# Designed miniproteins, single chains, continued (5): the designs that were tried, part 7

Each design is a single chain, and the fold is of that chain. pLDDT is the mean over its residues in the fold that is shown.

## One batch from the design tools (miniprotein)

Design m16209
Fold by ESMFold2-Fast:
Structure m16209 (fold): chain A 80 residues (1-80)
Amino acid sequence: MESVEEVILAYIKYMSTLDLSDEELRELVEELVDKLQKEYNKSPEEIKETVEELREKRDLSPKEQKIADTLLEVLEEREE
């Protein structure tokens, strides 16, 4: 079974290969967060911790970094 970290990293890398508008990126990121909450039973706070750890420990490209930043924005909206 894939860890939440591995799932998030795989989606970030996949989305980075696509020519996405900011709106399309946000939609895919919101779908990923829904998947992580429903299928992996993770809170927005737990997902946020994993994304922040990925940003520190992985050598992310500028495009992958933008995806991670969008993911953090969506997670913060769900915590409020």
Scores: mean pLDDT 80

Design m16210
Fold by ESMFold2-Fast:
Structure m16210 (fold): chain A 57 residues (1-57)
Amino acid sequence: SQLQLQIQRAQQNRNQYLDRARDLLRRGDGVGMDREYARLAQYNQRLQQLLDQQRQR
């Protein structure tokens, strides 16, 4: 289903942003890290909403 594909894509994107945040942390780019973690939080919230929709279907 389209919902299942959206969930998989959201999980992949979340993991990619987490890796970027870790790389920025190692480089000492605290501002870049904070920005990526803010995006990660937003994607985590979206993923939770998609998972909730899947449980209802």
Scores: mean pLDDT 76

Design m16211
Fold by ESMFold2-Fast:
Structure m16211 (fold): chain A 58 residues (1-58)
Amino acid sequence: SEAIAEKLRELGREIEEEAITMLLSGASADEASKVGREKGREAAEELGVSYEEFGRLS
């Protein structure tokens, strides 16, 4: 449980960093948001949690 929560927070930070890097590299906010949502959904599925639960822990 704690290990999963830590992994979720870690993945959430990585996804946010990727989105910020995309914005700084000239991507649109819509593109960054789409990638962030897609990666967040995939991470939640891999860890066996809901996307809403992932968002709460990130």
Scores: mean pLDDT 73

Design m16212
Fold by ESMFold2-Fast:
Structure m16212 (fold): chain A 94 residues (1-94)
Amino acid sequence: TDRLRAEILELEREFREQARAGTLSVDELIDKLRRIAELTREYLLAQGRPEEFAAVVAQMRAIALFTEYEVTTGRILSEEERERLNEVMREVAA
């Protein structure tokens, strides 16, 4: 449990650092958001939280980080890029 939490926090830190540095591509953005969402879901399930709760929180966390990315970089994703992100969010919620 402690290891999952530490991994999530480190991935979020790396994500923020790369976003500020302008080194985060859209593909890397999507992959990092997927990984953070997956680990967040796993962490909440390990804490005994219901599956539906874990899925929703993981999805909300990824959306929050994505919004932070848009605000930090000033970049707005295309419709195609947003559809790819929405697919990841659906996979996490399933």
Scores: mean pLDDT 81

Design m16213
Fold by ESMFold2-Fast:
Structure m16213 (fold): chain A 90 residues (1-90)
Amino acid sequence: MVKEIKIRKVVFLSDSEAIVYFDVLNPALTEQQLSDLFLANIPGLTSVDVTIDRDTRTGTARLTFAPGVSAQQAAAALLTLDPNAQVTLL
């Protein structure tokens, strides 16, 4: 599969929220396309707020999880998208 982003780090702020920091590998990638990618690949994700800086080709995604989602399950899904991502678990 063609890789759209490189995940730099993931920080779990709580049991219900995480922030993903990434580089944009595809310059045509939109915030909506990346939101759809996260929603498709991360179980229990309820909302995604993606911000892309087109000048630096970097971005952030704020992820909100349903009650009962394991941070370990969410981290495993994110590592499937980028196995080199640094993940900080709660």
Scores: mean pLDDT 75

Design m16214
Fold by ESMFold2-Fast:
Structure m16214 (fold): chain A 111 residues (1-111)
Amino acid sequence: NTVLTQSGGGTVPEGGTATLTRTATGTDLSTSAVAWILETPKGAIGVTSNGKTGKGASSRFTGSQSGNTATLTISDLKVEDSGVYYALATGEVDGNMGLVFGEGAELTVVA
């Protein structure tokens, strides 16, 4: 099975920068595009590095991947960036190819 281990986030002041990282063990078929989901009390928002709809379309969000490590950097933090960020990868799930989720990393942005 592919496993994603997440780190980063924490409590950061508004206007600051946050970094979230995932590392994959096992099969990782993910591309240089980083896939992330932000869970908020109002619902889940897609976050990607490739200018798709959602938070990842903002220039404040930068994604990168090197080997099995993917990083999401968020600059000029807003309070609405707060929530739990889940990393996504295409990998192996019980002998099948599928989507793998990280355990989540909490980001709290304080005004």
Scores: mean pLDDT 77

Design m16215
Fold by ESMFold2-Fast:
Structure m16215 (fold): chain A 96 residues (1-96)
Amino acid sequence: SMTDEMIAFLEKLYEQLKKLYEQTGSPELAKAAELLKEAIEQMKNASPEEALKLLGELADRIDELAASSKDQDASLTLGTTAGMLEIYRAVQRLVL
């Protein structure tokens, strides 16, 4: 399903952020990984429309985390992640 494809995308992103967290010890990257896990769990029972809303909310929360980060590398990584989520959401909306 479309929701399963969105979950798979977020799971790949989670693994990338987890790897970066393991290498850097960045608490902001750890928090972003937690937010991704929360979104994945919420999506398991979501309709495609609900999943798109969850993607937007996730992107906003990660962007806020990026903006509040005192670590430049973490801020850039999280800002890029939020941007990728918004692009992905926009693409998924075209097929909804």
Scores: mean pLDDT 87

Design m16216
Fold by ESMFold2-Fast:
Structure m16216 (fold): chain A 101 residues (1-101)
Amino acid sequence: KEREELIEKLEELAEKLEPLFEEMSEDEEAKKEMEKLYAENIEKARALPDPEIRGLLGSIVALKVLLKWLKKKGEEEEKIKNVEEALEILEKLLELELKEK
């Protein structure tokens, strides 16, 4: 139940975050930062055989870049809170994956 509830909340937040990711992808500096952090984290994640853990780590990296970008832009508190909530959910899902394996 806990995992299912977290996934449902994440899906609701994803709809709100999608336009923010689209806007960020047009920012050259943010795109370069994301590519660099992904390259560093995905190589570590690729050493892990589990695709779910790799996916969660990749999503966490993407959300951390988005959060920094939104804070730098001085975006609305609500948008920042939505990204922080999604990060918390992903980190909890990662904890559950690591605990159950």
Scores: mean pLDDT 75

Design m16217
Fold by ESMFold2-Fast:
Structure m16217 (fold): chain A 69 residues (1-69)
Amino acid sequence: SMEEEVKKKAEEIAKEKGLEVESIGVIELDGRLLLGVKFKGMDEEEQKKETEEIAKEVGKELGREVVAV
């Protein structure tokens, strides 16, 4: 599914960036793909920034809108 593709790509990008991921969630709502990522040892501001950057990269590579939550 597209949700599985988004999750897999997000995991790959996080790994390439050297980020320690605690959990990743993807849901499709009203034709939008919502991406949430929880990182270990990261403050909330940095977590939001990294999740937004990953969402943008995933969206560009898959040709779909991906929104960080």
Scores: mean pLDDT 84

Design m16218
Fold by ESMFold2-Fast:
Structure m16218 (fold): chain A 53 residues (1-53)
Amino acid sequence: MKIVEKDGQKVLVGIVPSTAVDVKTEEIIAKYGKKGEVKYTNGLLYAKIEIPI
């Protein structure tokens, strides 16, 4: 996973298996916290998650 800056907001971006989205999102929020709304972009096998931190 990578931390990127979008419009002055630090966002943690990751690509994860679609079946693991909820578990991986919860792990990241537990470690880094959440500063805004989590964005999901779902694919057939993988999903992109974007968590503002």
Scores: mean pLDDT 77

Design m16219
Fold by ESMFold2-Fast:
Structure m16219 (fold): chain A 85 residues (1-85)
Amino acid sequence: PELSPEQQRLINEAWLAYLESHGLAAPTGVDPARTRPHALVFLALAEEVGADTSDIDPATTSVEQLEDRIAGDPALRALGRRLNG
């Protein structure tokens, strides 16, 4: 990973605060120091819409893989647009 575990935790804490401000819960079963920030956001969105995440490794998944998953799921796309709008 390009981020240290401490950096990942701090960035993830900031993202969790942002997500909470938009009514989204923290994803369950993840270690913020071991989870890539894009994976953390994706898992929070996926839990909100009830999407399957069994194919996602939070420590190693790429931004491109997560973007493809969001693009392929109408509920994830709608929620992602809401957060970015």
Scores: mean pLDDT 76

Design m16220
Fold by ESMFold2-Fast:
Structure m16220 (fold): chain A 93 residues (1-93)
Amino acid sequence: SMAEIDALVARAEALIAEAQALLRQAFDLIDNGGSRADVDALLARVRALIAEVEAIIARLRELGAPAETILRLEIGLGIVLIQLGVLETILSK
């Protein structure tokens, strides 16, 4: 139903926003010499949110959500993935 699609889109958008906020917190902790354990905990939460968004996008495809809606969510997820990759690279040094 459209109501199910709308609810899933809203959930995915909220999770992407939460992931972006957690990534910002992780960058701030690194810049301020915060603990590695606290950074790793934030990144673990980001990875869990990414998995949930991927599951929602898969469900939206099954429900026949508009292609432009799916693309917008994939772009948002892509930004999160790029930011996570940058942080993981910094932490590998």
Scores: mean pLDDT 91

Design m16221
Fold by ESMFold2-Fast:
Structure m16221 (fold): chain A 84 residues (1-84)
Amino acid sequence: SAAAAREAQVEALTRQALDELAATAGPAVAERLRPLVRRAVRLWADVEAPIAQNGAADLSPADKARVQEALALQAEMAAAVAAA
């Protein structure tokens, strides 16, 4: 199903991001940040089609909130890596 394919894609992208993070910052940092990485990957996957169709400025309030959450998670992860 399309939903199963999307879940497989999100999980694959999450694994890739965590492997890259572990190589850069170590496995303990990657494991600590796992839920933030998975959430950020899912949020970006959910807004990909709306952004492609409407542009970032013309997103719905719900999709704008998803973008802001994803950006906040990325900033939090960057700060955690810098502090490690």
Scores: mean pLDDT 83

Design m16222
Fold by ESMFold2-Fast:
Structure m16222 (fold): chain A 80 residues (1-80)
Amino acid sequence: TEAEIRALGAELVAAVAALPGVVSAEYELSRSSTGQPVLTVTITAASEAAAEAALATIETYRPRFDALGAFLRVEVRVLP
């Protein structure tokens, strides 16, 4: 359900935000042109190493989103 996808998104954002060097993490739930739920996670990291750690954590959540029928999309920004 949408509520389950949002709850998992909140859990993922909390896990990523707790990582050293992650400045911010947010999620947005939308739908594709085919009606599939798409959860977009946007991350701002202080370094490339922090961004890599965040991406690794996000990938551990991908099968859980797949099980809910949701596509996990990731946007990463690294601060100068």
Scores: mean pLDDT 84

Design m16223
Fold by ESMFold2-Fast:
Structure m16223 (fold): chain A 100 residues (1-100)
Amino acid sequence: GSLPADVSPAAATALGVGLQALREGKYDIALAAFNYAIERAPEDSPVRATALALQALVYAKMGKKDEARKFLEEARSLMEKLGVKDPFIERLIEEAEKLL
């Protein structure tokens, strides 16, 4: 059997760093942290969906509407593929859409 995929805690840590940066209005740091979380998260995971939704929210807050829409579409597509309804991710998507 395949070894269990090492769910690197790096993705979860990067989400935490990005969330703090977002709260402080440090959008460049938030983008870097969420991008790192996207790259380090398993491709088909709720952690990746969360990072995509947060990336979209940051772009929306920055007024980068085209980038925000792209990441929202990716987050929604991943959530549909996973068949998971996550109230936190759903609220992030809704908040980003209100800024578009």
Scores: mean pLDDT 81

Design m16224
Fold by ESMFold2-Fast:
Structure m16224 (fold): chain A 85 residues (1-85)
Amino acid sequence: GEEVKKLVEELIKALKEGNVEKAIELAEKLAKLVGMSEEELQEIIDAIKEGNIELALIILGHALEKAGEEESLEIVKEELKELLK
């Protein structure tokens, strides 16, 4: 949905800015909206704390795919493409 897309865009921005506190807050909000498990959320939080943007986005992408959030998934895929290339 639109709320998921907005939070994904805000999370990517927070990750790029190194704003760990904001990134964790946004990841927690996304987890509630897309039905992430506590384990999946913890893995994203750990990746954020370690500065591993790539891993955080990979885990988020899997959760978005499972939730059927196609537009948000495409945003994450494009960001990963830029980070990995």
Scores: mean pLDDT 87

Design m16225
Fold by ESMFold2-Fast:
Structure m16225 (fold): chain A 95 residues (1-95)
Amino acid sequence: NPEKVASLDVLAKKALEELKKFTLEKSKELGVNPEEPLKLAEEKMKEAVESTRRESYQLQKDGVTSLPPYTPLRIFEEEVEKVRKEVEEYLKKLA
């Protein structure tokens, strides 16, 4: 579905901007240099998008077309939450 693919790209950009804002605010709070945490956030977000696309493709290939249309978006949201937690842990190690 082209619209769902476009929605994933839009959500990925939006999620990355929110994660960057979170990273900057937490870095300021902790007195940490945000450069490396921001790079980690960008790298992990790219991995989350790739993971979501691969998992969505596998579900389609396995004939699970009866899954809700929002399944790829839900997978992406779960991957974004994991990225946020990884960035938080990295910031704690730098503090």
Scores: mean pLDDT 73

Design m16226
Fold by ESMFold2-Fast:
Structure m16226 (fold): chain A 55 residues (1-55)
Amino acid sequence: SEGFLKLLKFFREILNDPSLSEAEKGSVLIFLQNLLGLKPDGKLDDEVKEALSLE
């Protein structure tokens, strides 16, 4: 859906924000992983990268 794709793009921007600490990005990744049904390990692994690169 269009709204879901915009949400993913927004989170991609957050994860690339240089003002956020690695700990803050980890928390965002855990939230994203839970939202996407992935394992919530707080890492930007291949599963998260693939999910965020899909349009």
Scores: mean pLDDT 74

Design m16227
Fold by ESMFold2-Fast:
Structure m16227 (fold): chain A 117 residues (1-117)
Amino acid sequence: MLLIHKDVERFLDVVKRVLEAGGYKIEKIEVFDVDTLRETLKEGIEKYKPKRVIVAVGDDSDIEKIAEILDEVGKEYPDVEFYILVVTLTDKIDEAVRKIVKAIKKYPNIKGGGVVL
């Protein structure tokens, strides 16, 4: 399952291509904002029973807050693997990578992440 932030929904085609090239099959797509993220995650997990959830956000997003929500939801759904994907809107690839690495180190229920140009 892919959750894509509303501000990067316009990049859905690019996000899908990167994930498919990485071997991820995208079966279900949901659009979210940060205020609805927890509810959208729980509803999607209950409805679709995904093995993996990928959350795609912009590099200007509050990645730490998003990671915290994913970690908390991951405690309720331990059989689901969570990943963060950052779409670089500002060409600051190094900054996006650092934000992902910090989130993964701080929040144990996040299995990995990546960057989309």
Scores: mean pLDDT 81

Design m16228
Fold by ESMFold2-Fast:
Structure m16228 (fold): chain A 83 residues (1-83)
Amino acid sequence: ILEELEETLRRAEELVAEGERAFAAGDYETARRLYREAADLLRGFIDDSNYVKKVGLPQPVLEALRARVAEAEAKAAEAEAKL
């Protein structure tokens, strides 16, 4: 359960890092796709009723995860604006 949260955060962080590398290289289509994948991954975890409702993530942790989703979406929008 905690391992699922840690794995999800790690994967999302890797996707954002790959997106940032693509953005720096001028590959805005790849950057946008990777940032969207990171946001979708985090949102999917937040919406997982089996984990969130039964385990009970603290409100500050949920807010932090939602902030990470918003940041990834903002980065995707920035990449799209460069297209």
Scores: mean pLDDT 78

Design m16229
Fold by ESMFold2-Fast:
Structure m16229 (fold): chain A 90 residues (1-90)
Amino acid sequence: MEAVARAEAEWAARTGAIYALAAAAALLSTKEDAEKAYEAMEKGDVKETVEITTEILSKMSDEQRAAVVADAEAHAADKEASIERVKKYV
């Protein structure tokens, strides 16, 4: 695999994983936090999505954070699918 194609694939995989985690955190949080996360995700703002996801996780217990990770791992690490999951909730 060419270095550029590999870097793009790794970036896409990381973005998908970020969005899967963001969707899991949003769906297991309050509706207000979920709406805030959805807005960032829909805009395609990866940095804002990470910041909001981090804030949501920081307010959670260790058990809730474990549930978020489990939910993220149970779903495809895909940006569009993750956005659609949150959209159905908000």
Scores: mean pLDDT 81

Design m16230
Fold by ESMFold2-Fast:
Structure m16230 (fold): chain A 62 residues (1-62)
Amino acid sequence: IEKVPAEEAREQVEELLAKAAASTDESRRAALIAAAYIVASTAEPEAFEELKELIRREEAAL
């Protein structure tokens, strides 16, 4: 299993978070945020920490 490059993981996380922000369904938002964490976890450890912080900030803004 290849680790996803940090840049690609970041782009996928940002896309999922944008979809979560646009969603009016709380369960769909939760699922998209969970998917963003899963994508972030496939990145290198340093990128994963950066992406977790990004997800945390976006989730707090919802």
Scores: mean pLDDT 78

Design m16231
Fold by ESMFold2-Fast:
Structure m16231 (fold): chain A 92 residues (1-92)
Amino acid sequence: SDAARAERARELAARLEAIAREHREDLEALEAEVARLLAEIEEEELRRLAEVRRAALFRELAEETGNPEFARRAEELEARLRAEELARLAAL
């Protein structure tokens, strides 16, 4: 159900924001907690939405903290997402 997926996506976004708030000063702990959350997701489409939100989250943290390591990881995640989207479009 689209409604059920939307609700689950909102729940995941809230959990990601909570993790970021708790671990904003510890990049390694943040990455580990986010990776654990993503590993819990069995539905492919929901995992894809969470991966997009992860990239946005790291970009937000890079802007807020000025930490170049967050910026680097955001760029890597964003590049991966772009490559995956291009591959998906090419397969259509």
Scores: mean pLDDT 81

Design m16232
Fold by ESMFold2-Fast:
Structure m16232 (fold): chain A 70 residues (1-70)
Amino acid sequence: SELTELLKEYLEKVKKAKTVEEHMKIYNEFQDEMTKLFEEGYVPTPEEVKELEEFMLETIEIYEELLKKE
């Protein structure tokens, strides 16, 4: 699905981020893409909602690790 591919793409990008600033830039780009998708009337399936939840949890963990490095 379009959402699944977008989640996969941005997860790979945040995993490669070395600084909090890089992570925030990637996250802002992800938010812009999600906004476009939803404004175009995209309705995620329950399975895609679970994929989004898993993506958010992993993204938070990556952010917390970067934050610990200051």
Scores: mean pLDDT 83

Design m16233
Fold by ESMFold2-Fast:
Structure m16233 (fold): chain A 60 residues (1-60)
Amino acid sequence: SAADLRAFVESMLAGRPWSRSLQDAIADYLYREREIDEAQRRAMRATRSREEFLAVLDTV
């Protein structure tokens, strides 16, 4: 579910500073695992903050 996906992503982010590399790595991982499509991956990689990234994730 979207809630389970969010919990998983937040566990990956726990204690880590937000960075472009981390954002891209998570988006690419979710795309590889077929949890998101290419458009969603692009949208996630285009975000500029943790808050924006999680907002896009909530639309999955």
Scores: mean pLDDT 81

Design m16234
Fold by ESMFold2-Fast:
Structure m16234 (fold): chain A 110 residues (1-110)
Amino acid sequence: EEKVRELADKAIEAFRNGNYEEFAKYMLEAEKIVLEEGLDPRLIDRAVLYLMFAAHLGEITEEELKKILDAVEKYAKENNIPQEALDRVKDVLYSIAVIIGAKEVIKRIK
């Protein structure tokens, strides 16, 4: 539980620094632990809520969101991340894409 919260906080810091590769790593590793240990998915809500507020404030562009999606897909493929954990992170990115009107990102997420 504490490790998942730590990873969520690290994901927020990586996002704030424009480090999308580290952001992808921390979000996917957090979701993987939640899945593998049967933890409450809401443990990552701090990172999810931070991103939703950033999107509503106009702090996330479609170009940045594309880079985040690319980093997420790359890390998941290279690190054998379970599909369910990847899908959970993609659900967050889909919600951001809807908020900011990122039509190309919406098309990429299934």
Scores: mean pLDDT 86

Design m16235
Fold by ESMFold2-Fast:
Structure m16235 (fold): chain A 61 residues (1-61)
Amino acid sequence: DEKERKQKLLQQAVSSYSAYNINLAGADFGEKLSPAEAERNREAARKSEELYAQLQKEYES
């Protein structure tokens, strides 16, 4: 039951992380992404990575 919960959270984290990476890859960096927007996107990626790593580690335990 707890493993099932963690697995679902992992899947959600992966989905969010993947969607975020797709947005980064698809963004028009060549024309208009400001430094502030780029930094915000990096912070979001870091948080998603941290959440994913935490859930993965807990799941493996």
Scores: mean pLDDT 63

Design m16236
Fold by ESMFold2-Fast:
Structure m16236 (fold): chain A 81 residues (1-81)
Amino acid sequence: SELTQFVVDLGLQFDRIVRLLRESAEEAARELKRFLLSVGVPEEVAEKLAEELLRAREDPAALARVFNRASSLALDSISKK
């Protein structure tokens, strides 16, 4: 189903962003914002979340909150009519 494919793609994008965090937090933040915009999350919300990712750096709790929020926003965006 299209939803199943989207969930797979979401997981692949988050895996890529996590790998980027090991190389450059700034590149990871840019990629998160780009992905969120591509799935229909509003620019101001995507920008705020990318900034939160940049600030989180190596804080596991902050990183978990960012990715949980990103997942919820992306899924909500694709469920809109």
Scores: mean pLDDT 80

Design m16237
Fold by ESMFold2-Fast:
Structure m16237 (fold): chain A 68 residues (1-68)
Amino acid sequence: MIGAMRTHLRRSYERNEDETLRAMSRILGVSVSTVRRRIREDPEGTFEEVARRILEQGGFELSPDLEA
């Protein structure tokens, strides 16, 4: 579950970096620049944290690629 979402986030970041950063910024409640710094410092932990929040909230309507 969380591993699949983490993979989607990583792939989305590689394809649509700006959109993915904005979506992660909303989910974490921090600025886009903060998300980018966290990804550079700890990419696996950051993607896992975001994935966990998405799964736990259940109300996030965006596709697995965070495109909406």
Scores: mean pLDDT 71

Design m16238
Fold by ESMFold2-Fast:
Structure m16238 (fold): chain A 74 residues (1-74)
Amino acid sequence: MISDETIERAVALMKAGATGSQIIKELKLSGVDGNKLVGALSILRENPDAEIDLISRVTGISKSTISRLRRALK
């Protein structure tokens, strides 16, 4: 389960210009989970109005986690 602290830190690192691989390494995430999280963050950054359900289907991240990511990006 991805914690709120992990989500907030991932968003902060992305806003600071960190690469996806740097975010995964810093947060000590598995490659699979890290790539899914970074993918969802990239979609939300480029498409802030994208439907949570669509992002969940594309990335495999739960709708709850994507909602938390979107909130952290605001």
Scores: mean pLDDT 78

Design m16239
Fold by ESMFold2-Fast:
Structure m16239 (fold): chain A 88 residues (1-88)
Amino acid sequence: EKEKELEKKSRELARDIVARLDQAFADTLRRYAEMAKEKGYENLAKRLETLADGVRAGDSAAWDEAFRILYLLEKSGFNFEEVEKELK
């Protein structure tokens, strides 16, 4: 009884932690999307917005693509033109 309740609460805590990580990552992607939009890179901004929605939903494919884009952004020193070119 108590062991089964502990397992349930453990699973609920794990889901909460994952949901918080998904939300934090989605918020970061939305911030970068806004920066891209302000600089005139509408296609990159739309892609980042779509990925933020996927990440928030726990989509593993969205997480993989988002990490790839973040890596390209960091490597280029946030050169949105270079990142958009690499994604063609």
Scores: mean pLDDT 81

Design m16240
Fold by ESMFold2-Fast:
Structure m16240 (fold): chain A 79 residues (1-79)
Amino acid sequence: GAREGLEEGLEAGKRGDAEEALEHLQRGELEAPTVEERLAAGTGAGLAGISLGVGKLTGDEEFAAEGVARAAEAGLEAL
């Protein structure tokens, strides 16, 4: 579900795997049972995608991973 995907995304982001974290956040959005949970997970996934993109453009892999973790935390707080 949405919470599970957000929690798994947060763990992956904390490990430094921004791409795996984004995948978990996107899965959480797809598995969300309500519109509110889907918006929370979707917001997390969107912010994570932006952070990953910026990190890739700047070569800052730590920024990408931290940004994705922060995005997952924001999604969890919105639930």
Scores: mean pLDDT 78

Design m16241
Fold by ESMFold2-Fast:
Structure m16241 (fold): chain A 85 residues (1-85)
Amino acid sequence: MISEEEMREFLDGVLVLFERLGYREFAREVREIKKELERTGDVEEAMRRLIELLRRAIRELEDSDPEVAASLRLMAETLERMLRE
């Protein structure tokens, strides 16, 4: 399992990506996940919520922004693997 610090860094990376690309609603949801992680310290819950968000983002962006969708898919697969361990 990754640390709370590593999960916060992961969330910050995803947040910066969505903010730079103008995906404001996804960026808002990432900020909410980060705030909840800061309150609870629950890394597993944060991972589950981020995976769900990434899956939705991939579906919406697959046709319009395939490079971003590919990056998000790699992130989701990495988190899913960590969650299963």
Scores: mean pLDDT 85

Design m16242
Fold by ESMFold2-Fast:
Structure m16242 (fold): chain A 69 residues (1-69)
Amino acid sequence: MEFMKKGEEYSLNGDTYGSSTYASLAAKELGGSKEGTERAGLMASMFTNMGDKEGGAEAARKGVLEAGS
């Protein structure tokens, strides 16, 4: 889950690319599908781009957990 924490950190710093990349890596490490990992990254990116840094971090966490289930 180190990748998920890095995704959250990047989101809180407003780094859309970092947040998206690490959310996708975290989902992949949890055994997520290709579609699931892409969706986790997109969700993190979307909320971070809106300036909702905490929402971006929350979306990344939820996306990762959903992709890994």
Scores: mean pLDDT 71

Design m16243
Fold by ESMFold2-Fast:
Structure m16243 (fold): chain A 104 residues (1-104)
Amino acid sequence: SPFVERLKEDLEKLIETVQEKIKAGASVEEIVNTAIDGLNRIALRALIEYYLTGNPAYRFAAEGVSEIALEIKKLAEDGKSAQEIYEHFKELAERLVKEVEEKA
């Protein structure tokens, strides 16, 4: 599905951007803000597509991406390291792509 491939590409690009910032020594705050801002943009795009098409897979993707953003914020509030947040973000993103693929 072109939609699932776009979601996967958007998430993979964001994960790569976050990893590059970690390697550059960015603060946990900068890493979290980068991830959340990117996830919010992806969620908004999926939500707009849902309103245009009525396809529930887009709504599921938007809600899933928003849940990942909330989880990243919680991990930061719990004092998790940038690397731990990154690893958890990767796992959640891979799981979401698989779940959306099963619905599309």
Scores: mean pLDDT 88

